# Designed miniproteins, single chains: the designs that were tried, part 11

Each design is a single chain, and the fold is of that chain. pLDDT is the mean over its residues in the fold that is shown.

## One batch from the design tools (miniprotein)

Design m378
Fold by ESMFold2-Fast:
Structure m378 (fold): chain A 81 residues (1-81)
Amino acid sequence: LGEAYNLLKEGKYDEAIELFQKEIEKDPENADAYLGLGEAYFKQGKLDEAIEAYKKAIELDPENERARKNLEKVLKEKEKK
């Protein structure tokens, strides 16, 4: 998980997505992996994919403030078109 977030910080979004997807494959209830996946999609401008990932993170961890705030930001960005 930490390695995937390091790739995200370095702007290596495709590599970060692959690592987050591997974490999800090993632990399908890992809300943090879905949060990171959503952040990587958002950074790439893949707004619909980011929304789906953040919604899944919130379903797994409804008290995750970061996932909720990030979902709000993506929805606002999608409305600006």
Scores: mean pLDDT 82

Design m379
Fold by ESMFold2-Fast:
Order: C-alpha cells, then structure tokens, then sequence
Structure m379 (fold): chain A 65 residues (1-65)
C-alpha cells in the first residue's frame, strides 16, 4: 500500500537526478517540480536534511543556467 522507506529514498534519488538534468537544460519548471517531489519523498522517509540538500543543489544548478 504505502511505499517502504527504501523505496521512498530510491524514488527521491531518481527524481533529484531528473531535476538536475532539467536544470542543466534550462527547463526550470520541470526542475522545480521534480525537486519538490524528491523533497517530499525524502521528508516522508524521515530524511529532512536530504530534502533540504536536494532543493539547494537543484536551485544552484538552475542559477547556473
């Protein structure tokens, strides 16, 4: 029914990679959407520090584009 912690972390990691790719391509709306989804999944997994780091990393890539 609900995702396991391991599944949440794996999906969050995959969403961060996609967000960074979109940020590097200048696709800001997609980058923000994927980063937000990743942060939510990290938070659900009990990893608020990883959520914060994911948002910061994607924001930094967007600012370079």
Amino acid sequence: SHMSREELLKQADELVEKAIKFAKEGKINEAVSYATAAALLYSMAGEPEKAREAIKKVDEEIKKS
Scores: mean pLDDT 86

Design m380
Fold by ESMFold2-Fast:
Structure m380 (fold): chain A 74 residues (1-74)
Amino acid sequence: SAMVAPNVKKLLDPDKEVRDAAFLALSQIGDEAAIEPLKDIALNTEDPLARQYSVDIMIIIGGEKADAALKELF
């Protein structure tokens, strides 16, 4: 989806309100195309909120692809 990449980038925004809006948008979209970028954020971010939001969105999306990505994080 054209909206996945912009919202993934916003999860790393310095403004918490922007991050919260990105979390809601990605959760509502539920697009599996978000899983790989979210996994990359969770593995590489130093921001604990961005990591937590990435994990939570992958749980919300669910399914085999999300489960495989989450197993790589733990």
Scores: mean pLDDT 84

Design m381
Fold by ESMFold2-Fast:
Structure m381 (fold): chain A 71 residues (1-71)
Amino acid sequence: EEARKLVLELIALKLRIIGLEIEIELILEKAKEKGELTEEEKERIKELEEEIKKLEEKIKEIEEKLKKLGF
């Protein structure tokens, strides 16, 4: 059933976003311990934020498909 498949994919994408958000938080926590946020760490955070944005776009597409299926 397509609706079930889309729901599972939606959950998987949301969990991936949480994992990326945790990685950003760990970078920020390490920066606090060091007393600085390096340019390399800033660039890594930007890359993680861009990946989150792409996953959010996929989530919106899946949510639209689910809406069309009456969910």
Scores: mean pLDDT 85

Design m382
Fold by ESMFold2-Fast:
Structure m382 (fold): chain A 99 residues (1-99)
Amino acid sequence: GRAKELLIEAARLLLEAAKILLKKSKDILRAIGLVLRAIGLLYDVENTKDLKAAAERIIELAEEIIEEAEKLEPVDEEAVELARKAKELAEEALELLEE
C-alpha cells in the first residue's frame, strides 16, 4: 500500500543522510550506529506488519540525524534536507495508517 511505499522511501533517505554523517562526522561510532539503525528500519518496513511502529521509529531516527548534521561545521544541508524529507514522508504514512 501507499503507506509502506512512503516508509521504504523514508528509510532509504535516512540511510543516505546517515552515510553523509559517516563521511563527515568525527564521532565515527555514533555515525556507524545511525547507519545500522537506518539499514534495520529499511529491513523492518519491508517485513513488518506494524507499519505505525516503523513510521514512529523513522521519525525518531530522522530527528537524531538532523541534530547530528546540525552539529557539523559547516552544517551539512544535504543530510538535514534528506532527513527532514524522510520525517515528512513518515508523518504522511502515519496519517494514512490512522484512517
Scores: mean pLDDT 86

Design m383
Fold by ESMFold2-Fast:
Structure m383 (fold): chain A 63 residues (1-63)
Amino acid sequence: GKIIAIVGARTEEGAKKGEELAKKEGADEVIVLWDASTEEALALAEELRKQGHLAGIVGTEAP
């Protein structure tokens, strides 16, 4: 599986910062969720883990 980072963002700046942090932490892929709830981000992470990936949430800050 891959290392996937889920970035919760409300602004383009937040998304960019989350992407940089994810790459620094060794993520193979980055998924940006716009204005998503914590529950939505967690559900996606669990689904990706079921598919055999390592998935974590990075940067869920408000604007």
Scores: mean pLDDT 77

Design m384
Fold by ESMFold2-Fast:
Structure m384 (fold): chain A 98 residues (1-98)
Amino acid sequence: SLEKLLEEAKKMIKKLNEKGELTEEEIEKVKKLIEELRKKAEELERKARELLAEAPDDEEKRKEALELEIEAGVLLLLAAVMEVSIKNIKGEPIELPE
């Protein structure tokens, strides 16, 4: 479920912002969540591409494809934020995008 995955990502980002240190087990859980987000984003992008290929002149399908691409973009952004947060907690210097 996309909604469940987004809620898990939001809770994890909040946890990362509140904690100064993470255990190796917690880091592994975050890495698995990043992988799940990226995999779901790829699935959504594939569905969007299929919709556009099947009916390029269908206005409803074009709108659905755009919504899927936006959702994929959000998942990728959340994955990137979590990856940066892990590196920062590990003491790796990271500049966050403005």
Scores: mean pLDDT 79

Design m385
Fold by ESMFold2-Fast:
Structure m385 (fold): chain A 64 residues (1-64)
Amino acid sequence: LEEQIKKLEERLEKDPNDISSLRLLGIAYLEQGDYEKALEAFEKVLELDPNDETAKFAIDYIKS
C-alpha cells in the first residue's frame, strides 16, 4: 500500500489532473484510515468530474 501511494503521488506530480490516479489515491488513503487525505483526493476528483459516483460515495462515507 505504501509503495502504491508513492507511485500514485509520482504520477500526480507529472499530471495533477489524472482523475484515475486521484481516485485510486483516495481509495488507498481510505484503506489506511487517513480520511483527511482521502477527502482531499476525492474532492479534487469531483472538481474535475462532478458526476464521479465513486468520489461521491467515498465523501459521503467519510462525512457520515
Scores: mean pLDDT 80

Design m386
Fold by ESMFold2-Fast:
Structure m386 (fold): chain A 85 residues (1-85)
Amino acid sequence: SEEELKKIIEEIKSLSDEEVEELFEKYKDLVPERLKEDYKNAKTEKERLAVLLTLRAIEEEANGNHEKATLLFGEAAKLYAELEK
């Protein structure tokens, strides 16, 4: 739902760099190295959010939440498309 997506975005925005690093380590076998580099190189909140939506989608998929993962991958893809302008 739109309300659920908004809640996830607020949770993602509140993550510290330390918490994000812990998530990259926890899911290291599922996360491409490029995603971690994209996080380090993120200069704007929008760039950071796109990476973190992708990371959260990977976490949801790993936990069996396929529908939620698909939604989050879709939202990340929209942000990446806007950033490629």
Scores: mean pLDDT 85

Design m387
Fold by ESMFold2-Fast:
Structure m387 (fold): chain A 90 residues (1-90)
Amino acid sequence: SLEEEIEKLKEKYKEALKKEDYEEAIKIIEEIIKLLEERIKEILEELRTDKSLPKEEILRKIGEILRYIGEILDLERELKELKEKLEKKK
């Protein structure tokens, strides 16, 4: 599942941070963002193509998209901080 895949990436991220491997930590955050963006794209395509979806399912899917957008914004802020840390340590 997406949640299991993201959880595995978060564990790798924690390990990279403990090793001060900011290059690896950056790659992991970028991978998580990409997975969330791909999932948003899948939901949007489903909403665009499946005209038989009940109103309740449409609203639930829109809620999922908004939640994932919030997560991406948080991760992009963290990514910026990591990139700044990497530049200062060179």
Scores: mean pLDDT 85

Design m390
Fold by ESMFold2-Fast:
Structure m390 (fold): chain A 70 residues (1-70)
Amino acid sequence: TKEEKLEQFEKELEEIAKKAKSVEELIANMRKLLEKVYEEAKKTLSPKELKEFSEKLLEIAITIENKFVE
């Protein structure tokens, strides 16, 4: 489900943040994961569902980035 995909994405981002040694490394690895997840979602979701899914992905990414910078 979309919820399971979002939960998996959050867990993968937390692992990326845990292993990242710099903000540049974090951003690069987050971007790669976001691109991968978005491209997979684009193949199966309607434009409306893709927009909602994308917004939730960005919210999770921003939250993880903010925790790393602090």
Scores: mean pLDDT 81

Design m391
Fold by ESMFold2-Fast:
Structure m391 (fold): chain A 72 residues (1-72)
Amino acid sequence: MPLQRLIKALQHPDQDVRVAAVRALGKLGGEAAVQPLIKALQDTDETVRQAAVEAIQNLKPEDRQILEQAIK
């Protein structure tokens, strides 16, 4: 799945589309997925925020370290 399209889907007005994009980003992983997932943690919809927490927990340790530094 193209990473850039998933990142764009996080800005979709439909919360279900944003949830699906967050879950896909979590499965894809990588450094480029970290910043979009951080933004999803601040989403207005609680379901999207919960999906972002789950996606972050599924990230590789190296990608999670980048996320932890960014949340500081």
Scores: mean pLDDT 75

Design m392
Fold by ESMFold2-Fast:
Structure m392 (fold): chain A 83 residues (1-83)
Amino acid sequence: DAMAAVVRGLFEAVRAPSPAAAEEAVRAGAAAGGAEILSLEVDTGAPRRVVATVRIDGRTVRLEAVEEDGEVVVDVEEPLAPP
């Protein structure tokens, strides 16, 4: 499941020890799901926030992950207008 692979990448990215590790986690998830990354933003603040816009099965999807009270929350928005 392409969406599940990307979501898992975002969960790992939010808990990653560095921005570079976070980007790698999202890229690994996208690669596993066959998704194309259109944009990726990793905030280094607290709480850590990761936003990825990806193309999955011809659809543009925006995913936002943030750590809240020690838990990772992922919001998915689809369909999206083209960027």
Scores: mean pLDDT 74

Design m393
Fold by ESMFold2-Fast:
Structure m393 (fold): chain A 66 residues (1-66)
Amino acid sequence: AITVTVTGLDAVGATAAALIGIGEGGTAKVSGTDPITVTATGLSAEGAQRVAAAGESRGGTATITG
């Protein structure tokens, strides 16, 4: 199982990263208000790449751990 943590997100970016994490079969936790952090857990390698790409495309910084 892989975890992706995306930091530095606004509300729109956080929503996109969280929804993709859930859509890829993971669990997403959203923390903070400005900036927002999304932590998605229980991901495959493909799911982790998609969450990281979504977060980074919204100006966030993604860290993949697994």
Scores: mean pLDDT 82

Design m394
Fold by ESMFold2-Fast:
Structure m394 (fold): chain A 72 residues (1-72)
Amino acid sequence: MIDKARAALAAGDYETAVQYLKEAAEKDPTNEDVRALARAVAQHALQAGKTDVSKEAREIADRVEKAIEEAK
């Protein structure tokens, strides 16, 4: 899942990247790579004017960050 999200981000397909990030976060909610990639997708989507996609990616990053903090 995460490799497909990275490929989608590289292609500028932020909507597809968010879908793969959702699946990756469901399978591994404390994955630091999912958090980092979700933050990157949120930033790139925002710069591209895709506010809804950026918001969804930010919510994924925030959920993973929270799960990582709670696991410590």
Scores: mean pLDDT 83

Design m395
Fold by ESMFold2-Fast:
Structure m395 (fold): chain A 90 residues (1-90)
Amino acid sequence: GEIIEKAEEIIKQAKELIERAKKLPKDEETKVLVENAIKLAEEAIEYAKKAIEYAKKGKEEEAKKYLLEAEISLGLALISYGVAKLIANK
């Protein structure tokens, strides 16, 4: 199903982001952004898992709600990671 496929892709992208974020150089400025990126990516994984659970139960409206939350959390994680990476590469 489309919801399950999208949620699985979010989990994959979030896990890859966490791995990359953990490898960034950490100073006081970068550390806060890295920690925020990891936290938001972990939240994206949890929302995506809930989307899969509700989709499997046939609860499409709840599944779509959790998928949207997962997409938002991943988007915010990508922004925090992108800013951290930009600072780290200066």
Scores: mean pLDDT 88

Design m396
Fold by ESMFold2-Fast:
Structure m396 (fold): chain A 90 residues (1-90)
Amino acid sequence: MPPLSPEQRAALSVEVNKAANEVLARTELSDEERARELALRIAEALAPVAAALGAPELTVIATVGDATAVVRVNGAGEIVAVTVNDAAAV
């Protein structure tokens, strides 16, 4: 896979920071819920870029407090797996 251009990396950084600020501001959610939402928002933002670059798969990992969420996206931009703290969270 070719590396992301500086413009693509800057755009993704902005989207990631926006998602992080919005999710982390939701103090009514648990760390597990915020980690899951953050990983899903990042995966949705990255999926079209990864597909355009010909990536066969994308994995997004987000950690909030003690919770870690992992989202896997296939080459068609479809979410195929979501786990939180190594447990399935579909």
Scores: mean pLDDT 73

Design m397
Fold by ESMFold2-Fast:
Structure m397 (fold): chain A 71 residues (1-71)
Amino acid sequence: GAAEAGDGAAAASAAGGSEEGMRYGQLASKYGHQGNAEEAAKYARLAAEATPTPAGRQQALRSAEEAAKGG
């Protein structure tokens, strides 16, 4: 289907929705740093799921892939 750009979508993702995504992203980073690639990937997936915007979700998934490879 055709996708139209929403007004303020990026700002909305920086609000409450982004906060949970960032928390899961931080957990993914922490577990990645500890060498727990599976846990890192798990939390990175949750971060993407908590991200309401398609652009933010895409960014989170890329970070998830890097975290999983880094562990």
Scores: mean pLDDT 64

Design m398
Fold by ESMFold2-Fast:
Structure m398 (fold): chain A 86 residues (1-86)
Amino acid sequence: MTLVLTFENVSEEQKEQIRKLAEEYRKRGYDVELKEEGDTVTLTIGGLSVEEVIAHVLRAIGYELDGYEVEISFEGDTVLIKIKFK
């Protein structure tokens, strides 16, 4: 499965955390693409298991419960998660 994580209204500290997440997945042998566009960061991870994708979906639901703006959509073998920080 492919996971696309879009983070909006991101601080520089949060960008560093997302960059570290990207490097961890690269070290584990996944196909990783990171795009930074102003205050928006998009992280694309290919080759994830269903279990790993479910873990990310559950974390995104946690952000929504904490009052962040979250969108989750499914397009075939791709899961798209958008999180807007405050």
Scores: mean pLDDT 82

Design m399
Fold by ESMFold2-Fast:
Structure m399 (fold): chain A 71 residues (1-71)
Amino acid sequence: SSSVFLPLEEVKRLGERLLNSENPTEEELKELEEKAKRAIELLRSVGAPEEVIEELERVAKEYVEEARKKL
C-alpha cells in the first residue's frame, strides 16, 4: 500500500513546505509540479484506484495555485 500513498505524502510535504515559505521560488514551484506529474504517472501505471489519482490531482492543483499567489 506504500506505493499508493507515498506519492501523495511526498506531494503534500513539498506543498506544505512551499506554502509555509514567505517567498517561494519558481524553481520550488516547478519541483512541486514535476513531483505531482511523476506521482500521477506512477499511480496510473500501477492501476491505482481512480479516487486516489483524483485526490492527488486535486491536492497538487490546490498547492500549486496557492503557491503561485505568493509569487
Scores: mean pLDDT 78

Design m400
Fold by ESMFold2-Fast:
Structure m400 (fold): chain A 117 residues (1-117)
Amino acid sequence: MAAHDELASISALAKALKLEEADEAARAAVERALAEAGDELAAYAAEGRLAEFERLARERALEAGLPEELVEKMTPLLRLTLALAMTRDKLSPETVLHALLQLYSERTGRPIEELIA
């Protein structure tokens, strides 16, 4: 699991974006997007196609309207997660990032303030 790389990526994004509070519905949508992105990553990795997944995730994030500078701060998993949540659920990147911080806070047992330090 690349949880440490995801946290480093989320921390960098939190410094670049003004966070918007995610409600329960937004959080559920982001959790589904993260699970779907994780399943695709695992499938591509199992076939030795990780480079193809990285290219796909980058293209999907750019198509969702994310600036290239922000996309380069993201891991491939986060690129696809934000792309899915923004296009399917019409969430802002600021709301998606807040939902991700909540999910990683729960998974690590650390408060959000510690994760973005």
Scores: mean pLDDT 81

Design m402
Fold by ESMFold2-Fast:
Parts: structure tokens; sequence; C-alpha cells
Structure m402 (fold): chain A 67 residues (1-67)
């Protein structure tokens, strides 16, 4: 159960990161990338929206540094 939750969480984070990077590459704003990444996390995990947004901000920061 924990391993399955961890795997789903990792997959959601990977999807959120991929979406954030795609939006940034398309010239979308940082705020739009954060909102989309947070939505992906909320849709696929049991995270509170506030926690999902903080993770999304971290993922967007990393995506920007790798572009």
Amino acid sequence: AEAERSARFAAAVDEAYTEAKRLLEQGMSREEAIERAAQVLVEHTDLDPETARRIAEYLVDRAEKEL
C-alpha cells in the first residue's frame, strides 16, 4: 500500500514537472505553470491544494533552472 502510494505520487510529480516544463517552453507565465502543476498533483494525489501548490512552485523553479 505504501509502495503503491509512493509510486503514484512519483508519477504525479513527474507529470506535473513535465507539464510545467512544457508550459514554460511555450512561453506561458510562471504563475500559469505553477497552477497547472498544482492541478496535476491535486488530481492524482491526496495532497491539500496548498501543499500541492508549494510542491508545484518547487517543480517550476527547477524546470526554469534547467531551461
Scores: mean pLDDT 81

Design m403
Fold by ESMFold2-Fast:
Structure m403 (fold): chain A 59 residues (1-59)
Amino acid sequence: MKEAIVKEDIKAQSENTLSLKKGDKVKILQELSDDYVVAENLETGEKGIVPKSKLEEVK
């Protein structure tokens, strides 16, 4: 998975997580586990951990 769209608003829970809004486009940089990825917000350039369940892959 290289790119995804955010399915639901995500509130940052810690310094290592991203705040994202529904419809934001992100680039997946690394999969950390089956549940979490490191992603970059393509609009802001911010990077952080996001749950995979809140992302829809673009192909």
Scores: mean pLDDT 76

Design m404
Fold by ESMFold2-Fast:
Structure m404 (fold): chain A 72 residues (1-72)
Amino acid sequence: KEEVEKLIEEAKKETLDTALQLSEEGRNKEAAALLARGRRTIKEVEELVRQGKYEEAKRKAEEMIEEAKAAK
């Protein structure tokens, strides 16, 4: 529901912000890899939401946020 939608937006924003920072540092391959992983995770989260698996969707979105933060 709304909580999962907010987490999805947060995960997208955090991943994009981190990838931009990595790119500015010349770490373009790491930035591209992070964006590719983020895109796959978002598709998985959206599929889980479509199936009504909100707890699993929330967990995956939260993991994506943590991975983006750890990449800084």
Scores: mean pLDDT 81

Design m405
Fold by ESMFold2-Fast:
Structure m405 (fold): chain A 80 residues (1-80)
Amino acid sequence: DPERIRELQERMEELRKKSLELEKEINEEVKKVDEQISKAKTQEELQKLVEENKPLVEENRKKMDELADEAEAIRAELEA
């Protein structure tokens, strides 16, 4: 069905845009954390920064995984 293929292609394009936007957000967050880490004078400061950012890293990983899984499902359907 050409209409179904078109719909799947549009959905893939939307996912690609979402992935790029999420990557930009993550990269900005990572840059800020990296700056803080590079300025840390002690192991205690470094450890605190890592612990404070752990939930954010886990949330971002989950979001990326969800987008990747959806993209994989669409690719599988397009190849069928």
Scores: mean pLDDT 80

Design m406
Fold by ESMFold2-Fast:
Structure m406 (fold): chain A 56 residues (1-56)
Amino acid sequence: ADAVVAAIARREFAEARKTLSREELLARLEQAIVDLRKKGYPLAVAFLEEERARLR
C-alpha cells in the first residue's frame, strides 16, 4: 500500500543521505519520483518532492 511504500522511501532516503553526495542524492530523488508517480504512490512522491525541494 502507499503508506508502506512511503515508509520504505523514508528509510531508503535516510540511508542514501549518509552515503551519497548532494548531486547524487538529487539524481536519485528525480528518478525515484518519476518511477513512484507512474506506479501511483502519491504519499511516497510527496515525501520525496519535499526532500528534493529542501536540497535545492
Scores: mean pLDDT 80

Design m407
Fold by ESMFold2-Fast:
Structure m407 (fold): chain A 98 residues (1-98)
Amino acid sequence: ALEGARRALEAAASGDGRAAAEGALEAAEAAGEAAKAGDAEGAALAARGAVAAARAAMASGDREAALRGIGGALGALGDAFDAGLKSGGLEAALKALE
């Protein structure tokens, strides 16, 4: 989860829309893995990384990269929300969306 979030943030800083979209998808995978492991904090961290990478993809002007990044971020947020609900209830789930 931490590694996925860090990689997504590095991709976001690259200025390359494709790299940013790839980072968002990698962070989404990390969020899913953390959620399956019951790591709500890890899932939330990975989801935040996916959102940051998706924003960078959107800023690149590459529509294909932007759509892929957004898809990854939405998936990661859903996984983090579910993990939060299972581990800490509604408050933890809401924090995952921040």
Scores: mean pLDDT 75

Design m408
Fold by ESMFold2-Fast:
Structure m408 (fold): chain A 83 residues (1-83)
Amino acid sequence: VEELKEKALQLIDELADAVKAGDYEKAREILRELAMTLLQLAFEGVISVKEAADLLTKIQRAIDHGDVDAALKTLEELREKIL
């Protein structure tokens, strides 16, 4: 579980960096890997499936609209759920 949490936190950092750099193609790739990792964390009881899905949807919408501030804010909310 701890290794899975560390992986999710690392992916959140990588996604934030990609978003800040305007690399939205890389951001979408990292988001897909993060979604998979969050599903595993949900099975471990760290986050609910609904919470993960809602936050991922907000991040995806922010990326699709180029809304850097919204993406970073939602990533921080996600980080706090995992910690």
Scores: mean pLDDT 84

Design m409
Fold by ESMFold2-Fast:
Structure m409 (fold): chain A 97 residues (1-97)
Amino acid sequence: LEVADASAPALVYEFKGRNALAQGKYDEAIELYEKALALDPDNVFALFNLGRAYEQKGELDKALEYYRKALEIARQRGNDFLVRLLEEEIAEVEKKK
């Protein structure tokens, strides 16, 4: 989308992280999304997918931490769809505890 050097590597890590998550490679997905966040700390999709990866590993407290961070950013940006999705995911994780 943009001719910004910092955003291009973050998008590459995000894409690779999504592929790793889809393949059940949760540790690889976590590493890739953490690299995306190092370049773009407010990447709400990287935060959301980190929550999903930790949830799939049974690391429920970490999943909640990342979902709550993503929820705060989604609320600040007025993304009502993502707010609803994150509130539902948080409720589902809390039911597992």
Scores: mean pLDDT 80

Design m410
Fold by ESMFold2-Fast:
Structure m410 (fold): chain A 68 residues (1-68)
Amino acid sequence: SREARLQAITRAVSEAFDRMSEALKAGDEKTLQKIADDLYEWLVTEHGVPPDVARRIVDSILDHVRRE
């Protein structure tokens, strides 16, 4: 259902934020970028999120991580 998909995406976004925050704290830009790339591909390929929307989601997470 659309509701179940939104819940899955919300959970994945939260988990990606935590993982990206840990990578940034460690100074590991390579891992940070890999997490971002993996999340984008997962959203598009597994959950059928439009590429433009998936890009905005990932970019928003990266922006929030870098601001904290």
Scores: mean pLDDT 82

Design m411
Fold by ESMFold2-Fast:
Structure m411 (fold): chain A 67 residues (1-67)
Amino acid sequence: DEAERLIREGRRLIEEGRRLVEEGMSQLQNAKNNKELTSGIATVLRGIGLIFEGELKIRKGKELIES
């Protein structure tokens, strides 16, 4: 089922994104220079992007079930 697949993929992306946000936040807390700070910010933004993509996939899957 396409809807169930989208919902499962979306949940997986959200879980991966949350882990990246936590890792990036840890990098930011331990950053000692601008390069490390930039790297941590990039990791957090990457995680946020995955969470957003996952939420969109879940929404699309739910809309397919309701239509």
Scores: mean pLDDT 85

Design m412
Fold by ESMFold2-Fast:
Structure m412 (fold): chain A 55 residues (1-55)
Amino acid sequence: SSRLIVGLLVKDEGLSEEDARELVRRLQAGADPRELARRYGLSVRSAEGLARLAA
């Protein structure tokens, strides 16, 4: 669920809801999850979580 991922990014990483939605949109469009984590300054844990969701 994209809504669930947005909520977790806002709560756990402190992203704005707009930035979290854009990150999820890019991920769904086939963007590399680790590259997205770098761009948004996410923790290693969140980067690995996104990578698992994309696999």
Scores: mean pLDDT 76

Design m413
Fold by ESMFold2-Fast:
Parts: C-alpha cells; structure tokens; sequence
Structure m413 (fold): chain A 74 residues (1-74)
C-alpha cells in the first residue's frame, strides 16, 4: 500500500489543494489561509489536517508530502 492510502479523505484533500495551488502559482508561497479559503475551512483546520497527514506519511514537512503529487502531475 502506498503512503497516500494511509490518508483520510480530508488529509488527502489538503495535500492535493496545496499541490494544485503550487502548480498554479510557481515561485509564490502558498499560505494556510489560501488553502482554507479554497476548501471552505479555517486555517486552524488546515494546520490540524496537515499535521495528521505528515504523521500518516512519516515525513517531517509539507514539501516532502506534496512533492510526489506535483511530480505525478508532470
């Protein structure tokens, strides 16, 4: 099973949204506020889901979690 299969739908949605925003805005910083606005949730909820996703994937930062999604989109 891939690491992504360990994510809940909500955790996966946050990571996919970060990947999409990063691809739409190369070189621009993606903020928790922007992710929350795109998903209709608070920045605190984004932060909470992101922490859970990082733990589920066994990675230390959001870049490591999102990079496989960005590479797969190429």
Amino acid sequence: LSAEERLTPEEREVLETIARLALENPGRRVTQREIGERLGISPATVSRRLRRALRALGVENVGEAVLPLIVAAE
Scores: mean pLDDT 70

